# Designed miniproteins, single chains, continued (4), part 102

Each design is a single chain, and the fold is of that chain. pLDDT is the mean over its residues in the fold that is shown.

## One batch from the design tools (miniprotein)

Design m15757
Fold by ESMFold2-Fast:
Structure m15757 (fold): chain A 76 residues (1-76)
Amino acid sequence: ALDAEIDEGVALIHVAVAAVTARRYYEQGKKEEAEKILIDAVERLKDSPVALEFIRDTARELGLPKAAEAAEEALK
């Protein structure tokens, strides 16, 4: 129980940092860098469905189709 809670908490912190960083790059007009950050996060957090759903939703909100598709594929 405790290990699962720690792992999920760490994944949520990592996804929050990735999402904030990606949004920052997107706001600067660096759409390609923003998309890469989210795709890298999908690879690192593939074992956390909650983190993958958050990445998918963030990618959809920002209009980053490659990142959204990567997250959706990882959720299968």
Scores: mean pLDDT 79

Design m15758
Fold by ESMFold2-Fast:
Structure m15758 (fold): chain A 62 residues (1-62)
Amino acid sequence: HMEELVQKAVEELRKLLDSGMTLAEAVRYLKEKLGIPDDVLREAVERLMKELGLPVTPEEAL
C-alpha cells in the first residue's frame, strides 16, 4: 500500500537527515539505493516538511 511506503520513506528520510545528509541527498539515496518510487518520495517529503514545521506562516516569515 502507498501509505505504508510513504510512512517508511518519511522514517528513512528522518534518519538520513539526522546523519547529516541534505534533503536532496537523502531523496536521491532512497530513490537510487532503495528503489522508492518517485510519487512515494514526493508525498514523503511533503509530509516530513509539514511535520518539521518548515512551511512558514505569516507570523513565522517575520
Scores: mean pLDDT 71

Design m15759
Fold by ESMFold2-Fast:
Structure m15759 (fold): chain A 85 residues (1-85)
Amino acid sequence: SIDDMQSQIRDKIQQIRDMADRSGDPTIQSSADNNINIADITIQRGQQYQQQGNTQQSQQYYQNGMDIVDNGMQRIRQMIQEIRR
């Protein structure tokens, strides 16, 4: 459901923030902030379409938000792994 997607995106955004903060690396923190900002903009557009009753566009933007967060989380994990070696 859309509510489940929103909850998952929110939880993943928080996980990205926590990982970036714990890294202590300014480049990783900046990368995380950029990813979160793009996800937030995408979700806001999804919410706007939902308010207009455009369910198809709303679902598409929430799916895009999920993909953005999933890709961002993978990138942040890779960057953290590189600095730990």
Scores: mean pLDDT 86

Design m15760
Fold by ESMFold2-Fast:
Structure m15760 (fold): chain A 64 residues (1-64)
Amino acid sequence: MSEIDEVIDQLERGEISLEEARDKILELIKKAETLDEAIAGTTAALIVIGREVDEELERRRRER
């Protein structure tokens, strides 16, 4: 399993927050030595950002 897969697994288990998952994935992208690793990291980052946006929109809907 890649380190990116481990971060996603931790996020799905609720062991880390969306913000922590994003920061870890961004650090993995910065350390990527190959284009394939960079693409995988970027894809994972987009998934996490999408979840953060969904949570923020849900929070705003509850405050209205």
Scores: mean pLDDT 75

Design m15761
Fold by ESMFold2-Fast:
Structure m15761 (fold): chain A 56 residues (1-56)
Amino acid sequence: SEEAREAGRRAARETEERERATAKLSFDEELAREISEGIGLIVGGVTYVATERELA
């Protein structure tokens, strides 16, 4: 029914919001991990992030 579809969409939005909140909390940890793998990814964005931390 219509109500069931709306409930499903709300549940999906809530899951997305919770994933975003969790991602923000672990952002620094993920960033540190990507920098550690930077040797293999010395191209584009990863190099840029590593360079910024080197300048700091």
Scores: mean pLDDT 58

Design m15762
Fold by ESMFold2-Fast:
Structure m15762 (fold): chain A 62 residues (1-62)
Amino acid sequence: IDDEVRVALALIYHAIAKLDFEKGDYEGAIESYEKGIRLAEPVDPALAEELRKNLEEVKKKQ
């Protein structure tokens, strides 16, 4: 899979996670952030770190 496709998918999962968080679906947000992190880690470490920080913020709401 191309690096550009991985980044695009990670950003899609970030958007889904953000919407789930806004709705109060913390479980869904966590799952989407975890998927985004796995996609971003090998190609964009900075994006992966940003997603990890957002994941920790969602976990504080659990």
Scores: mean pLDDT 83

Design m15763
Fold by ESMFold2-Fast:
Structure m15763 (fold): chain A 63 residues (1-63)
Amino acid sequence: MTPELEKDIEEGVKAVEAAVERTIELRELPSIEEAIALAEKALEDTPADKERLELLKKQLEER
């Protein structure tokens, strides 16, 4: 695996963790699912990280 791809995957996972934790602390968002969906959409807007998106989807599916 390339170092860049591995770093992107790590960043994606951390982004999801941060979004979930922020949602829990703020309790402003209607659901954790929406926070995760927003994080996934943000990753989708990044042109070079389809592998990161696939990993994120697996996390959501496996829960």
Scores: mean pLDDT 60

Design m15764
Fold by ESMFold2-Fast:
Structure m15764 (fold): chain A 69 residues (1-69)
Amino acid sequence: SDAAETYGRVGAHEAMKNPEYAEKAARAAAQGADADGSGRERGGLATANEAKRMGDEVGAKAGEKAAQE
């Protein structure tokens, strides 16, 4: 959970400066979720889901800020 939160927060910060990094990080998280979803331990899947949730919130806020500019 903490790792997922840190990952999402770093992604948010870098997305403002380097959108390419944010996309790369999101892709890595998605691959992790796929691997965990294919029969890995529930702990790994839970971490991937939390990283996804953090990414969704970051993306929504970034989009809303861009729309206001």
Scores: mean pLDDT 51

Design m15765
Fold by ESMFold2-Fast:
Structure m15765 (fold): chain A 123 residues (1-123)
Amino acid sequence: MDRKRREEEEKLFDEAGKKAPEVKNLLDEAVYKFETDGKEGLELTKKFVELAAKQSPDVAGKLLSSLAKKLLELAKKYKDSKDFEYIAKALELVAEAGLKNDSAVAQAAARKALIELKKLKKE
């Protein structure tokens, strides 16, 4: 794992969050809610996707990439949970938005998330 690449990705996410603080707050709240209520996490993810679509492709792409990575880790953690279906649906929504975004970063994160999610569902 490359520490420098991780630090650069975190910096880009922080810069995007400063440009769209309301969208970043919805992202953080959605991630937090998936730990306790998968259905509410999914509803917050829908609101995040709607607000992200109103941002520039670069800003939206960085935020979508970050949420896709965080939702994939939650899907792995809660694979055997009743909330897995809500996390999976949220990840699919974020990945679909990422594929429609003109950012190569968002498209790459979306493709990776869909491939890994498909592996998790094959059990």
Scores: mean pLDDT 81

Design m15766
Fold by ESMFold2-Fast:
Structure m15766 (fold): chain A 80 residues (1-80)
Amino acid sequence: MTKEQKEEMELAIKSAEALIEWAKKNNLPQEIIDLLEETRKKLEEALKNEDFEKAKEILEEFQKRLIELADEYLAKLAAE
């Protein structure tokens, strides 16, 4: 793992932490908070193992799941 890859992973972890705090402050559904917490933990393990490829997979899965959840919540907000 390169220094640049490590910095990218550290930034992703910090971003996840910031999103968790924001989600809690804005009373987002527990499902979103749980997803963010799980993703942060997985990224921390990948960083510890210097597995950048695994980190990319984790981020791709997170983005897909987040979009699915966001679409559901946006639809719910638009309805009521």
Scores: mean pLDDT 79

Design m15767
Fold by ESMFold2-Fast:
Structure m15767 (fold): chain A 79 residues (1-79)
Amino acid sequence: MEEERRKLYEELRKEVEEYAKEHGKEKAVELLEKAIEALRAQAERLRALAAEGDAEAARRAAEEEFGVRLLEEIKKELE
């Protein structure tokens, strides 16, 4: 799972960098902002489930939160 997650994130980084090169930084930043908002919403829902005792939801929330941090880092580099 960790390795598979890393592979997906590395592919996303490549895609965003290529997208920014072809379409410009503004469009890439807009795409990243939408993705960050979606992941944050998912993490919040998972945290609510975790508060009710769902240990699996807590783990998934942490994964989504890590994804948000990664996308924020990519966005910052493009700005």
Scores: mean pLDDT 78

Design m15768
Fold by ESMFold2-Fast:
Order: sequence, then C-alpha cells, then structure tokens
Structure m15768 (fold): chain A 95 residues (1-95)
Amino acid sequence: MDEELLERALELAREGERLLEERGATPAALAEAARLAAEIAELVAELSSVSEEEKEYYRRLAAAYRALADHIEAHPDLSDEELLAAMRAIHAQVA
C-alpha cells in the first residue's frame, strides 16, 4: 500500500511539471497543476511510514494547493504573472 501511494505521488509530481512546461502558465494549467499537487500531498499524508508531524505538514500542503486551484478557477482573468507568483508563494511556504 505505501509503495503504491508513493509511486503514484511521484508520477503525479512529474505530470504537474510537464503540464506547466507544455501548456505554459495559463489559469487552466496552473489550476490543474495545483490539484495534482494537492492529490500528491494527500497520498503522502496517508503513508503509514510517515510521522504524525509529517502527516500534518502534508495535509496543510494539500489544503493550500486545493485553495489555490479553487481561487484560480474563481478568478480565470488572473494574469500569467499573478498565477506564477501565487504558485511560487506556495512552493516557498513549504520548501
């Protein structure tokens, strides 16, 4: 179970990176990438091998990315610059 969850999470991470490179920083692409990032974090939080502190961290990360995706979808007129800034802010917060 844990190995399957981790493998799926790694696949989704690569998919998200390729999505942004191939489609660019459009609202639709960034919202999709954020939802993939949230799914990855949720999968990692379900691993039996991670500590309770790590689970809390990944749950917060998943919630942050889901909120970002919802925000982008609610505001499709956001500029490419604003979308990239929002995405980088999430990465800076959790790096």
Scores: mean pLDDT 76

Design m15769
Fold by ESMFold2-Fast:
Structure m15769 (fold): chain A 77 residues (1-77)
Amino acid sequence: SELIELVEKAIEALKKGDVETAIELLKKALELARQRKDTTTMAGLSEALRELEEHKDVEGAIKNLETALKLAKEREK
């Protein structure tokens, strides 16, 4: 899934300290979730973007994204 790949790449970017790349990847993932009408994934991705852009909470964003990723993988089975 392109959405899953984008979120995984965003988590990797955050772990490397590349917040700008992570934000771009998450915005692409959010657009895909919106097209799929996956409101739970949209909420998780929007929360992670808010944590990164407003709070600069990289650790919290990673944890929220890992949770959203697990839920997205379950829905694609």
Scores: mean pLDDT 81

Design m15770
Fold by ESMFold2-Fast:
Structure m15770 (fold): chain A 68 residues (1-68)
Amino acid sequence: GREKSREGVLKQIEDYMNYLLDDPSVSSEQALAAGERAVKAAVENGSITEDEGKELLEKLRKKVQERE
């Protein structure tokens, strides 16, 4: 990757969302809302780009739909 900080943040958010999706007590709606909040915070902090956040959320939305 070009920048370790961006790759690390993306991995942390993806791991967090996967953790939520693995929890049967967490609804798909709750997992997506938490993920969207984490992505928004990372974009606002300049840790990731809007495009990176959008792509990550789209991948995780598909995983959520496949889970149900």
Scores: mean pLDDT 76

Design m15771
Fold by ESMFold2-Fast:
Structure m15771 (fold): chain A 74 residues (1-74)
Amino acid sequence: SVEEHFAKARAELLAQTPPELRAWTEHELDYAEKVIREVAEREGLSDEEFRAVYDGALAGIRHLVAQRVAELAA
């Protein structure tokens, strides 16, 4: 399911996240899931559209984690 896909991707991202950013990353993922579910319900997104929005959000969060790791090293 889309939810299983998201849960797996979430777990993989968190496993790769440094301990100091884990709470922040979990918060971002929780917020993104909440917003995406609200949009999906409001706009009647298909499972494929829902998955695409989740994938986009995960990519964005992954990019922000990488940027914050770089900032911590600077």
Scores: mean pLDDT 81

Design m15772
Fold by ESMFold2-Fast:
Structure m15772 (fold): chain A 86 residues (1-86)
Amino acid sequence: MKVVLTLKNLSEEQKEFYKKYAEELAKRGYKVTVEEKGDTLTITIENVSVEQAIAEELRAIGLELDGHEVKITREGDTLTIEITFK
């Protein structure tokens, strides 16, 4: 599977956290691409297991329950998660 995380309205601390998360995924053998545009970070993770994709979706649902704006879309083998932090 492929997971695309689009994270919007990030603080500098949140951007550093997610960049480190992407680095750790790459160290664990995932193919990871990070794109930064202002306060937006897009993390693309390729060759993701079903279990890891479920974990990312559950995390996004948790953030929605915390009041953040979340959009989850699945098209074929791609899971797209957009999160706008409050």
Scores: mean pLDDT 85

Design m15773
Fold by ESMFold2-Fast:
Structure m15773 (fold): chain A 61 residues (1-61)
Amino acid sequence: RDQALSDLNQAANDLYDATQSGDVEKQKQATDKFLQAGEQAGISREGAQRAIDGVIAHAKS
């Protein structure tokens, strides 16, 4: 559980960095890792998507 939350935080940071750099392939990889870590942490896919959208919006603001 703690490892899944750590992986989730790492994936969020990777997604933020990839979004700021405009690296589409890294954005896809980070999104996939976030969804996987979210499932392992017991987060619904819907909740994980909202979190992903928030990270992307924050990176673009």
Scores: mean pLDDT 80

Design m15774
Fold by ESMFold2-Fast:
Structure m15774 (fold): chain A 75 residues (1-75)
Amino acid sequence: MEEELLERIRELARRVAELSKSPDPEVVKLAEEAGRLLLQAIAALSRGDYETAERLIEEAERLVEEAEKKLRELE
């Protein structure tokens, strides 16, 4: 469980890093929010709070998907 959640965090962090290079301020703001949620998820995992970590990861994933959609519509 912990290893699986950490891998999801790592994959989302890579996507956040890519989105943070965007020239669009809305995309960057969504990426920054997602990054903040991922840091909170890591903190929750360190406390053994897997339910909170999973919820935060899911929220970060939604923000990343929204940012990626906005980026595609700006092209």
Scores: mean pLDDT 83

Design m15775
Fold by ESMFold2-Fast:
Formats: sequence, C-alpha cells, structure tokens
Structure m15775 (fold): chain A 62 residues (1-62)
Amino acid sequence: MKYLARAVKDVKKHSDDTLELKKGDEVLVLEEVGPGFVLAKSLKTGEEGLVRKEYLEILKEL
C-alpha cells in the first residue's frame, strides 16, 4: 500500500540503505520491507531508502 507520510522527528542516515530526514519532511512510502521498516522516497531530495515506520505520520493513503 502506497501512502504519503511526514517525519515526526529528525532521522540521521547511518547506512547507504537508510533515508535521512528532518522533522516535517514529507515522503512517499513505496512498500513495507520488514518489521517496523518501510522503503520511502523523500519528496524534498528525491532519495529513496529505509526508514522506521514509527518515525512517520501517515498523511494520505494512495
């Protein structure tokens, strides 16, 4: 299920597979990839990566 979400806090990148976000950044969630993680695309930077689902607030389901 694809949806728009927003980062609820600053998220630092700690590997090449993870997404860096600042609080308030909007992302397009593309898929769920494991326990508590989603693959998302930053609408600000265009980067794709893994982010914890708990760091995101769902804005709109697509």
Scores: mean pLDDT 81

Design m15776
Fold by ESMFold2-Fast:
Structure m15776 (fold): chain A 90 residues (1-90)
Amino acid sequence: AGLEADLRATAQQSVDDAEGIAKEIKRLKEEGADPSVIAAKSTALMLHAALAAMSGDPEVAERLDKIAEELKDVDPETAKGIRNAAERAK
């Protein structure tokens, strides 16, 4: 019971962090930030998305799909990875 609740809380925190990082990536690209900084953020986003997807929560999957949709024109490769993570969470 406790472990399941803790995993769900961790997944919710991970998807919250993923949403924040996705917004940072969009802002950094608009500002013309260094590609290495954007790549580091994309890597962090993918790790948080993967952890969130391990929950198997449909709400988390829907939130990951929205993140992927927001990034599709900004970072298509990262968007594809997040969409794959969302499909695994379903």
Scores: mean pLDDT 80

Design m15777
Fold by ESMFold2-Fast:
Structure m15777 (fold): chain A 58 residues (1-58)
Amino acid sequence: DKKEELIEKIVDELVEKYNVKNLEELREAARKELETEKDPEKKEALEEIIERIDKLLS
């Protein structure tokens, strides 16, 4: 699944770039990246990451 591959790649990049330790930090990293992201596919992936984490933390 190409969308899942993109999500996994973005999560890995966020974890490395922002030194993410937990899901709350991953969500904040995704929100920060979403503010400056111009690629529509990456925006969708970032929004999906945030939504999945929100569901897990609720």
Scores: mean pLDDT 85

Design m15778
Fold by ESMFold2-Fast:
Parts: structure tokens; C-alpha cells; sequence
Structure m15778 (fold): chain A 78 residues (1-78)
């Protein structure tokens, strides 16, 4: 679906680089800054989930929910 493709593109162009930045900050002991990046990324995926639910896009809903779960699990490790 178009929304699933948009979400996959956002993961490649935004989420992966931001996750790498957060990991580097965590290695430097900047844990609160790293957490803030994950919290911001979760909020962005939650916006995609809201759009997917409004459109009834089951593929995009499933992908967004899985991303939120994964990001929350990563955040909980800090």
C-alpha cells in the first residue's frame, strides 16, 4: 500500500539513522538524549498508525504496531 511504502521509506531515511545516532549517544553516556530520540521516533510511528487506522490499511497498521513495540522494547533497555 502507499502508506506502507511511505512508512518503509521513513524507516530507511529517518528511523535507521536516528537509531544509530541514539546508540552512539548512549555509548558516550548520554542516556537521556538517546531516550529522547527513541521517544520522538515512537511518536512519529504513532502518527503513521493513526493515519493507517483512518484509512483501514491493515498492512500499514500491522507494520506500525510492530515498529512501536520494537522501539518501546529498545527504550526499556535504557
Amino acid sequence: SPLTEELKQWVRDVLVPKAAEALELAKQGKIEEAKKIFEEMIKEVEKFLERAEKEGDEEAIELAKKLIETLKEELALF
Scores: mean pLDDT 88

Design m15779
Fold by ESMFold2-Fast:
Structure m15779 (fold): chain A 59 residues (1-59)
Amino acid sequence: SSAGREKALERMIEEMMESLKKFDENATYQDLLDMLEPFADNPIAAEMRELIKKKIEEG
């Protein structure tokens, strides 16, 4: 996998978590994962979901 691509997706995940925490400071990666579920057909969203799942499994 390309390290640069993964880093860009990680940044997008961080920005989305910052946005979620503006509405709910207790927002979790699971909340972000659930929010992206309707967009699973989008390849970028699918890759982000896999990275978020990895963060949940490792954290």
Scores: mean pLDDT 80

Design m15780
Fold by ESMFold2-Fast:
Structure m15780 (fold): chain A 78 residues (1-78)
Amino acid sequence: ALAEAVEHARRAGELMREGKQAYENGDYKTAAELFEEAAQHFRRAAELAKDVDPGLSEAMRLGAEEAEKQATEARKKA
């Protein structure tokens, strides 16, 4: 469970990076989709960690909120 949580967190980080790159290129629709996918991976990591590492779970929930915020900003520009 913890190893899976860490892997989902890593994937979320990769998607956040790709989303920011798409945003900088003016591809706001792609950026929004990537940020939305990152939020899903953060939420998955939070659920997997909640019973074994509550601190990691909370950090991942905050990551999902930030990813959703960035997706919303990208959607407004699309």
Scores: mean pLDDT 87

Design m15781
Fold by ESMFold2-Fast:
Structure m15781 (fold): chain A 59 residues (1-59)
Amino acid sequence: GLELLKKYAKPGDLIIAEGTELVEEARKVAPDAYFANPEKVDVEKLIKEIKPKRIIELK
């Protein structure tokens, strides 16, 4: 989970997380990454805009 994110996430990665609380916790451990909640944003549009180097999904 979040421990692996802190160790392996790189600047420019896109992290997809469902729920506001999970997004906020993920931002604390990977502040240089981009975050998306698919319940609130169109992830496909965000990917085209940001062009992330890697996509990581959190559950």
Scores: mean pLDDT 74

Design m15782
Fold by ESMFold2-Fast:
Structure m15782 (fold): chain A 56 residues (1-56)
Amino acid sequence: AEAELEALREQGVISEEGLEVALATMSPAELREFVRLAREDPEAANRRLVGLVLSQ
């Protein structure tokens, strides 16, 4: 899941801060679901990450 998240960050789908928060807060199962969401709906995935970042 981490390698897939790093690839999404390199592609500009998620921010570096979003990547760090996801890795710190999500379980392995949640990370796999998040990667799936990010590939299907990048906007919804980014909204989830922004919410997590703003809550820190």
Scores: mean pLDDT 75

Design m15783
Fold by ESMFold2-Fast:
Structure m15783 (fold): chain A 68 residues (1-68)
Amino acid sequence: MDIEELIKELEELLGTLPSEVREELAELLVELSKLPEEEFRKTLEKVIELLKEGRYDEAIEYLREKVK
């Protein structure tokens, strides 16, 4: 899946999330965007899957570990 498709799917998901989860993810995604493209893409795919399952805490923790 293209990064553009992943970003669009993530934007749609973010619109359905509680404000505090959305704010935390937005901050971490800015840091994540500094990673190499392949790592950024793989991390987005994993985060999107966790968010679809309602596993918000795990998605946030996974992102924190990836951004240092």
Scores: mean pLDDT 78

Design m15784
Fold by ESMFold2-Fast:
Structure m15784 (fold): chain A 95 residues (1-95)
Amino acid sequence: RSPAERALDRAIEILEEMKKKGKITDEQIEEVNRALDELVAAVPPELRPQFEKDKEIIKRDLEKAKGLSPEEVKRVAENLISTLRAIRLQLERLA
């Protein structure tokens, strides 16, 4: 697996835990943000602007999730997992 795929897999794992628990902590948000930074650093320069935009959207959604109900937190996690899995498939096709 590429470094970008490893970073995505780590972020997805944290989001799966968020979905199971119906909550997210500041530590988990920081861990996802770190994985997304590793993803941006690992992709070709031509793709970085798009992934930087995706990273900022994900960061904002995670921060908002801290104030949401457990049901809403699970929905946010499901949507973000789907987004990251789509990115992973896109990167696999470019390899």
Scores: mean pLDDT 84

Design m15785
Fold by ESMFold2-Fast:
Structure m15785 (fold): chain A 92 residues (1-92)
Amino acid sequence: SMEIEKLVEELVKKLESLGFKAKGRIEGNKLYLEVEHEDVRALIGLVLRLIGLSLEGLDIEVKIEGDTLYITINAESEEELKKMLEKLIEAL
């Protein structure tokens, strides 16, 4: 949906404002994010924030490989994905 695409763009812009390079894509009710930073400590800091959100019931999977953090957000519906994206943007 255009609404979810706009939230992904807002999330990417928020991550870029924090010094990350970010790309996002949607597949069904899943969001895939690739987040890059030259300092691995910045990626670890982002993972810690994501763990906090996961404890609030968000289904988030993370993997660090090299200088890139891969994030998958799994939602049961488009409405749930929208709420997850809004929470993630607010938490950053």
Scores: mean pLDDT 83

Design m15786
Fold by ESMFold2-Fast:
Structure m15786 (fold): chain A 73 residues (1-73)
Amino acid sequence: SSIEELKKEIERLARETVEAARAGDAERARELGARARRLLEELKSRTPESELIRELERLVEEAEREAEELLAA
């Protein structure tokens, strides 16, 4: 897959992680978040584009934090 495809999939998985957590589905949120993390690590191995990587890292970290907060409520 292209770098653009990986970016779009990471963004989608981050959104879906938060949506699953908001619905109270802890297992789905964990699965989707783990998939976003794996794709982010794949992206890091395939490109030196530090600004893109930092943006997506922040997005995934924010989604993980929001999901944890929603599931802990």
Scores: mean pLDDT 85

Design m15787
Fold by ESMFold2-Fast:
Structure m15787 (fold): chain A 59 residues (1-59)
Amino acid sequence: SMGEQVARKILEGARQLSKVVPPEVALALAEHEIREALREGLLSEEQAKEVLRRVREIV
């Protein structure tokens, strides 16, 4: 689904970014992407919460 593709993109971005920037920067950018995807209807509220939880575990 579109939501699954968006979630994978955000998670992979956070993984790659966490290698080159401080954790707080990687988290802030991922949170921004999640909020944008929610605003555009690309993620449900539940998908957004799950992606944010997983990003916090990566960073």
Scores: mean pLDDT 85

Design m15788
Fold by ESMFold2-Fast:
Structure m15788 (fold): chain A 70 residues (1-70)
Amino acid sequence: SEADEYTRLGGKYLREGRVEEAVEYFLKALELDPTNLNARIGLHEAIEVLRELGREEEAERLEKVLASLP
């Protein structure tokens, strides 16, 4: 599915250290399929990277996105 393709791209960008692009693609995947487990896991991993980078406010905003999903 397109959601699975976006999830794969998010994972690729996260491995490359490109956390902003990773977040963008995981969010696109969740917009298409909010129940996509791999996209949710990927976004959680990106949130942890943002926290390690000291980007806590941005990480907290994304945690609220995950908490709002069905």
Scores: mean pLDDT 89

Design m15789
Fold by ESMFold2-Fast:
Structure m15789 (fold): chain A 42 residues (1-42)
Amino acid sequence: LEDLTEEERKRIEEVRKKDGNPALDNTPEALERYRKEGEKAN
């Protein structure tokens, strides 16, 4: 989860912005969920 590409990070940030949930920033579970949601959103 630490080896994210720039595109993956961008998708995660967009999902975070839509959800408005900054509290779940850096847990492995949150990053995995945001990454998956980012893929669906794209």
Scores: mean pLDDT 62

Design m15790
Fold by ESMFold2-Fast:
Structure m15790 (fold): chain A 63 residues (1-63)
Amino acid sequence: SLSAEEQEARREALVERLARELGISRATAERVLEAMRRGFENQDDAAVVEEERAFLLAVAARA
């Protein structure tokens, strides 16, 4: 069980890193992450963290 603060910090880090890796704006990266979360209804636990990272890696590899 992750705290709201931990989840927010993780989201911020993912947004910044995704924007940097793909060469897109932070606003665009944030929208992409938000859309993915809405699409598959992920939960706030360790599995979600792993899934997010794996997805970002796959996106970066294909971009």
Scores: mean pLDDT 65

Design m15791
Fold by ESMFold2-Fast:
Structure m15791 (fold): chain A 72 residues (1-72)
Amino acid sequence: AEEKGREAERLAAEAMAIVAAGGDRAEAVRLLEEARRLAAEAIRELLPEEEQPAALARLDARFDGLIALARA
């Protein structure tokens, strides 16, 4: 479960490194979408159901911002 969270952070960092280097923005978006998926799975596995909606909403806001930056 925590491994999915760590992998999501790794993929997000890789995507942002691609953006910073002026690389393939489409690949950066794909990596961010995969990171979001893994992070959402980690939230569902690690948090009580009562805490999941707030955590998922924060996750969605974070990744929406990162994807917007990658697309710019």
Scores: mean pLDDT 82

Design m15792
Fold by ESMFold2-Fast:
Structure m15792 (fold): chain A 64 residues (1-64)
Amino acid sequence: EKEELLKKAGELAKKSAEERVKKLTGKKGEVTVEEIPGNKLKAIGKSGDLTAEAIASLEEMIYG
């Protein structure tokens, strides 16, 4: 179950991060999700400066 939840969270976080990027920049951004130690995920925005916002959105999803 935890493994399934983590995968589901990863997909959901990816979509959430993409929506956050779009909201902040006014355009659809692409993000990638990577797993970090401690059963965390973070999203990396492909639009450079958008990385921080994408990560913040993902972290709130996992820990918020």
Scores: mean pLDDT 56

Design m15793
Fold by ESMFold2-Fast:
Structure m15793 (fold): chain A 95 residues (1-95)
Amino acid sequence: SADEVVEEAERIAETLRELAEKGVRFPYRPGDGVLTFSVGRDDRAAGRGAQLTVVIHRDATPEQLRKAAEDVRRFAEEIRERPDEYLGHTVVAEA
């Protein structure tokens, strides 16, 4: 549901703010240097859904992480305002 995507997007925004305060922490994946969050609900038959992808590079600064958090929060608000539309958004935090 749209509410579930909004809740997950808000959790991602909060995680990004915490990473900005504590430094970026990656799950161990050799060769990536990137942390990706993806959440979505797809109801293409009804022409609605939401897809959010957040890509965090290893060298992302705290300022870039805070900007990414704000972008994610803004997207969550857009989903709340337009729950009957298909909304796709990609946020990238890189140095």
Scores: mean pLDDT 70

Design m15794
Fold by ESMFold2-Fast:
Structure m15794 (fold): chain A 95 residues (1-95)
Amino acid sequence: MQKEAHELFGKGVEAFAAKNYDKAIEYFRKAIELAPNSKLGALAYHYLGEAYFVQKKYDDAIRAYEKSLEIDPKNSEAKENLEVARQAKKDAELK
């Protein structure tokens, strides 16, 4: 399962780089299911948050970043991205 989770995460990163965000989300979710409370799971949640953020799904992005930080609270990039997502949600509600 660890190898399968890593392969799914890699496919998610490739899909994200190709701007295929729906496919990236699918792969990251599958990686999380196989390795939820691991370093890989924390990274998968972080990338899941970024994919949702690009799609302007700010509530989903916020939840994903919060889950990443529950597993890896020292991830400064996820913490910064969480704050950006919270601000983007507020800005979207004002427009």
Scores: mean pLDDT 86

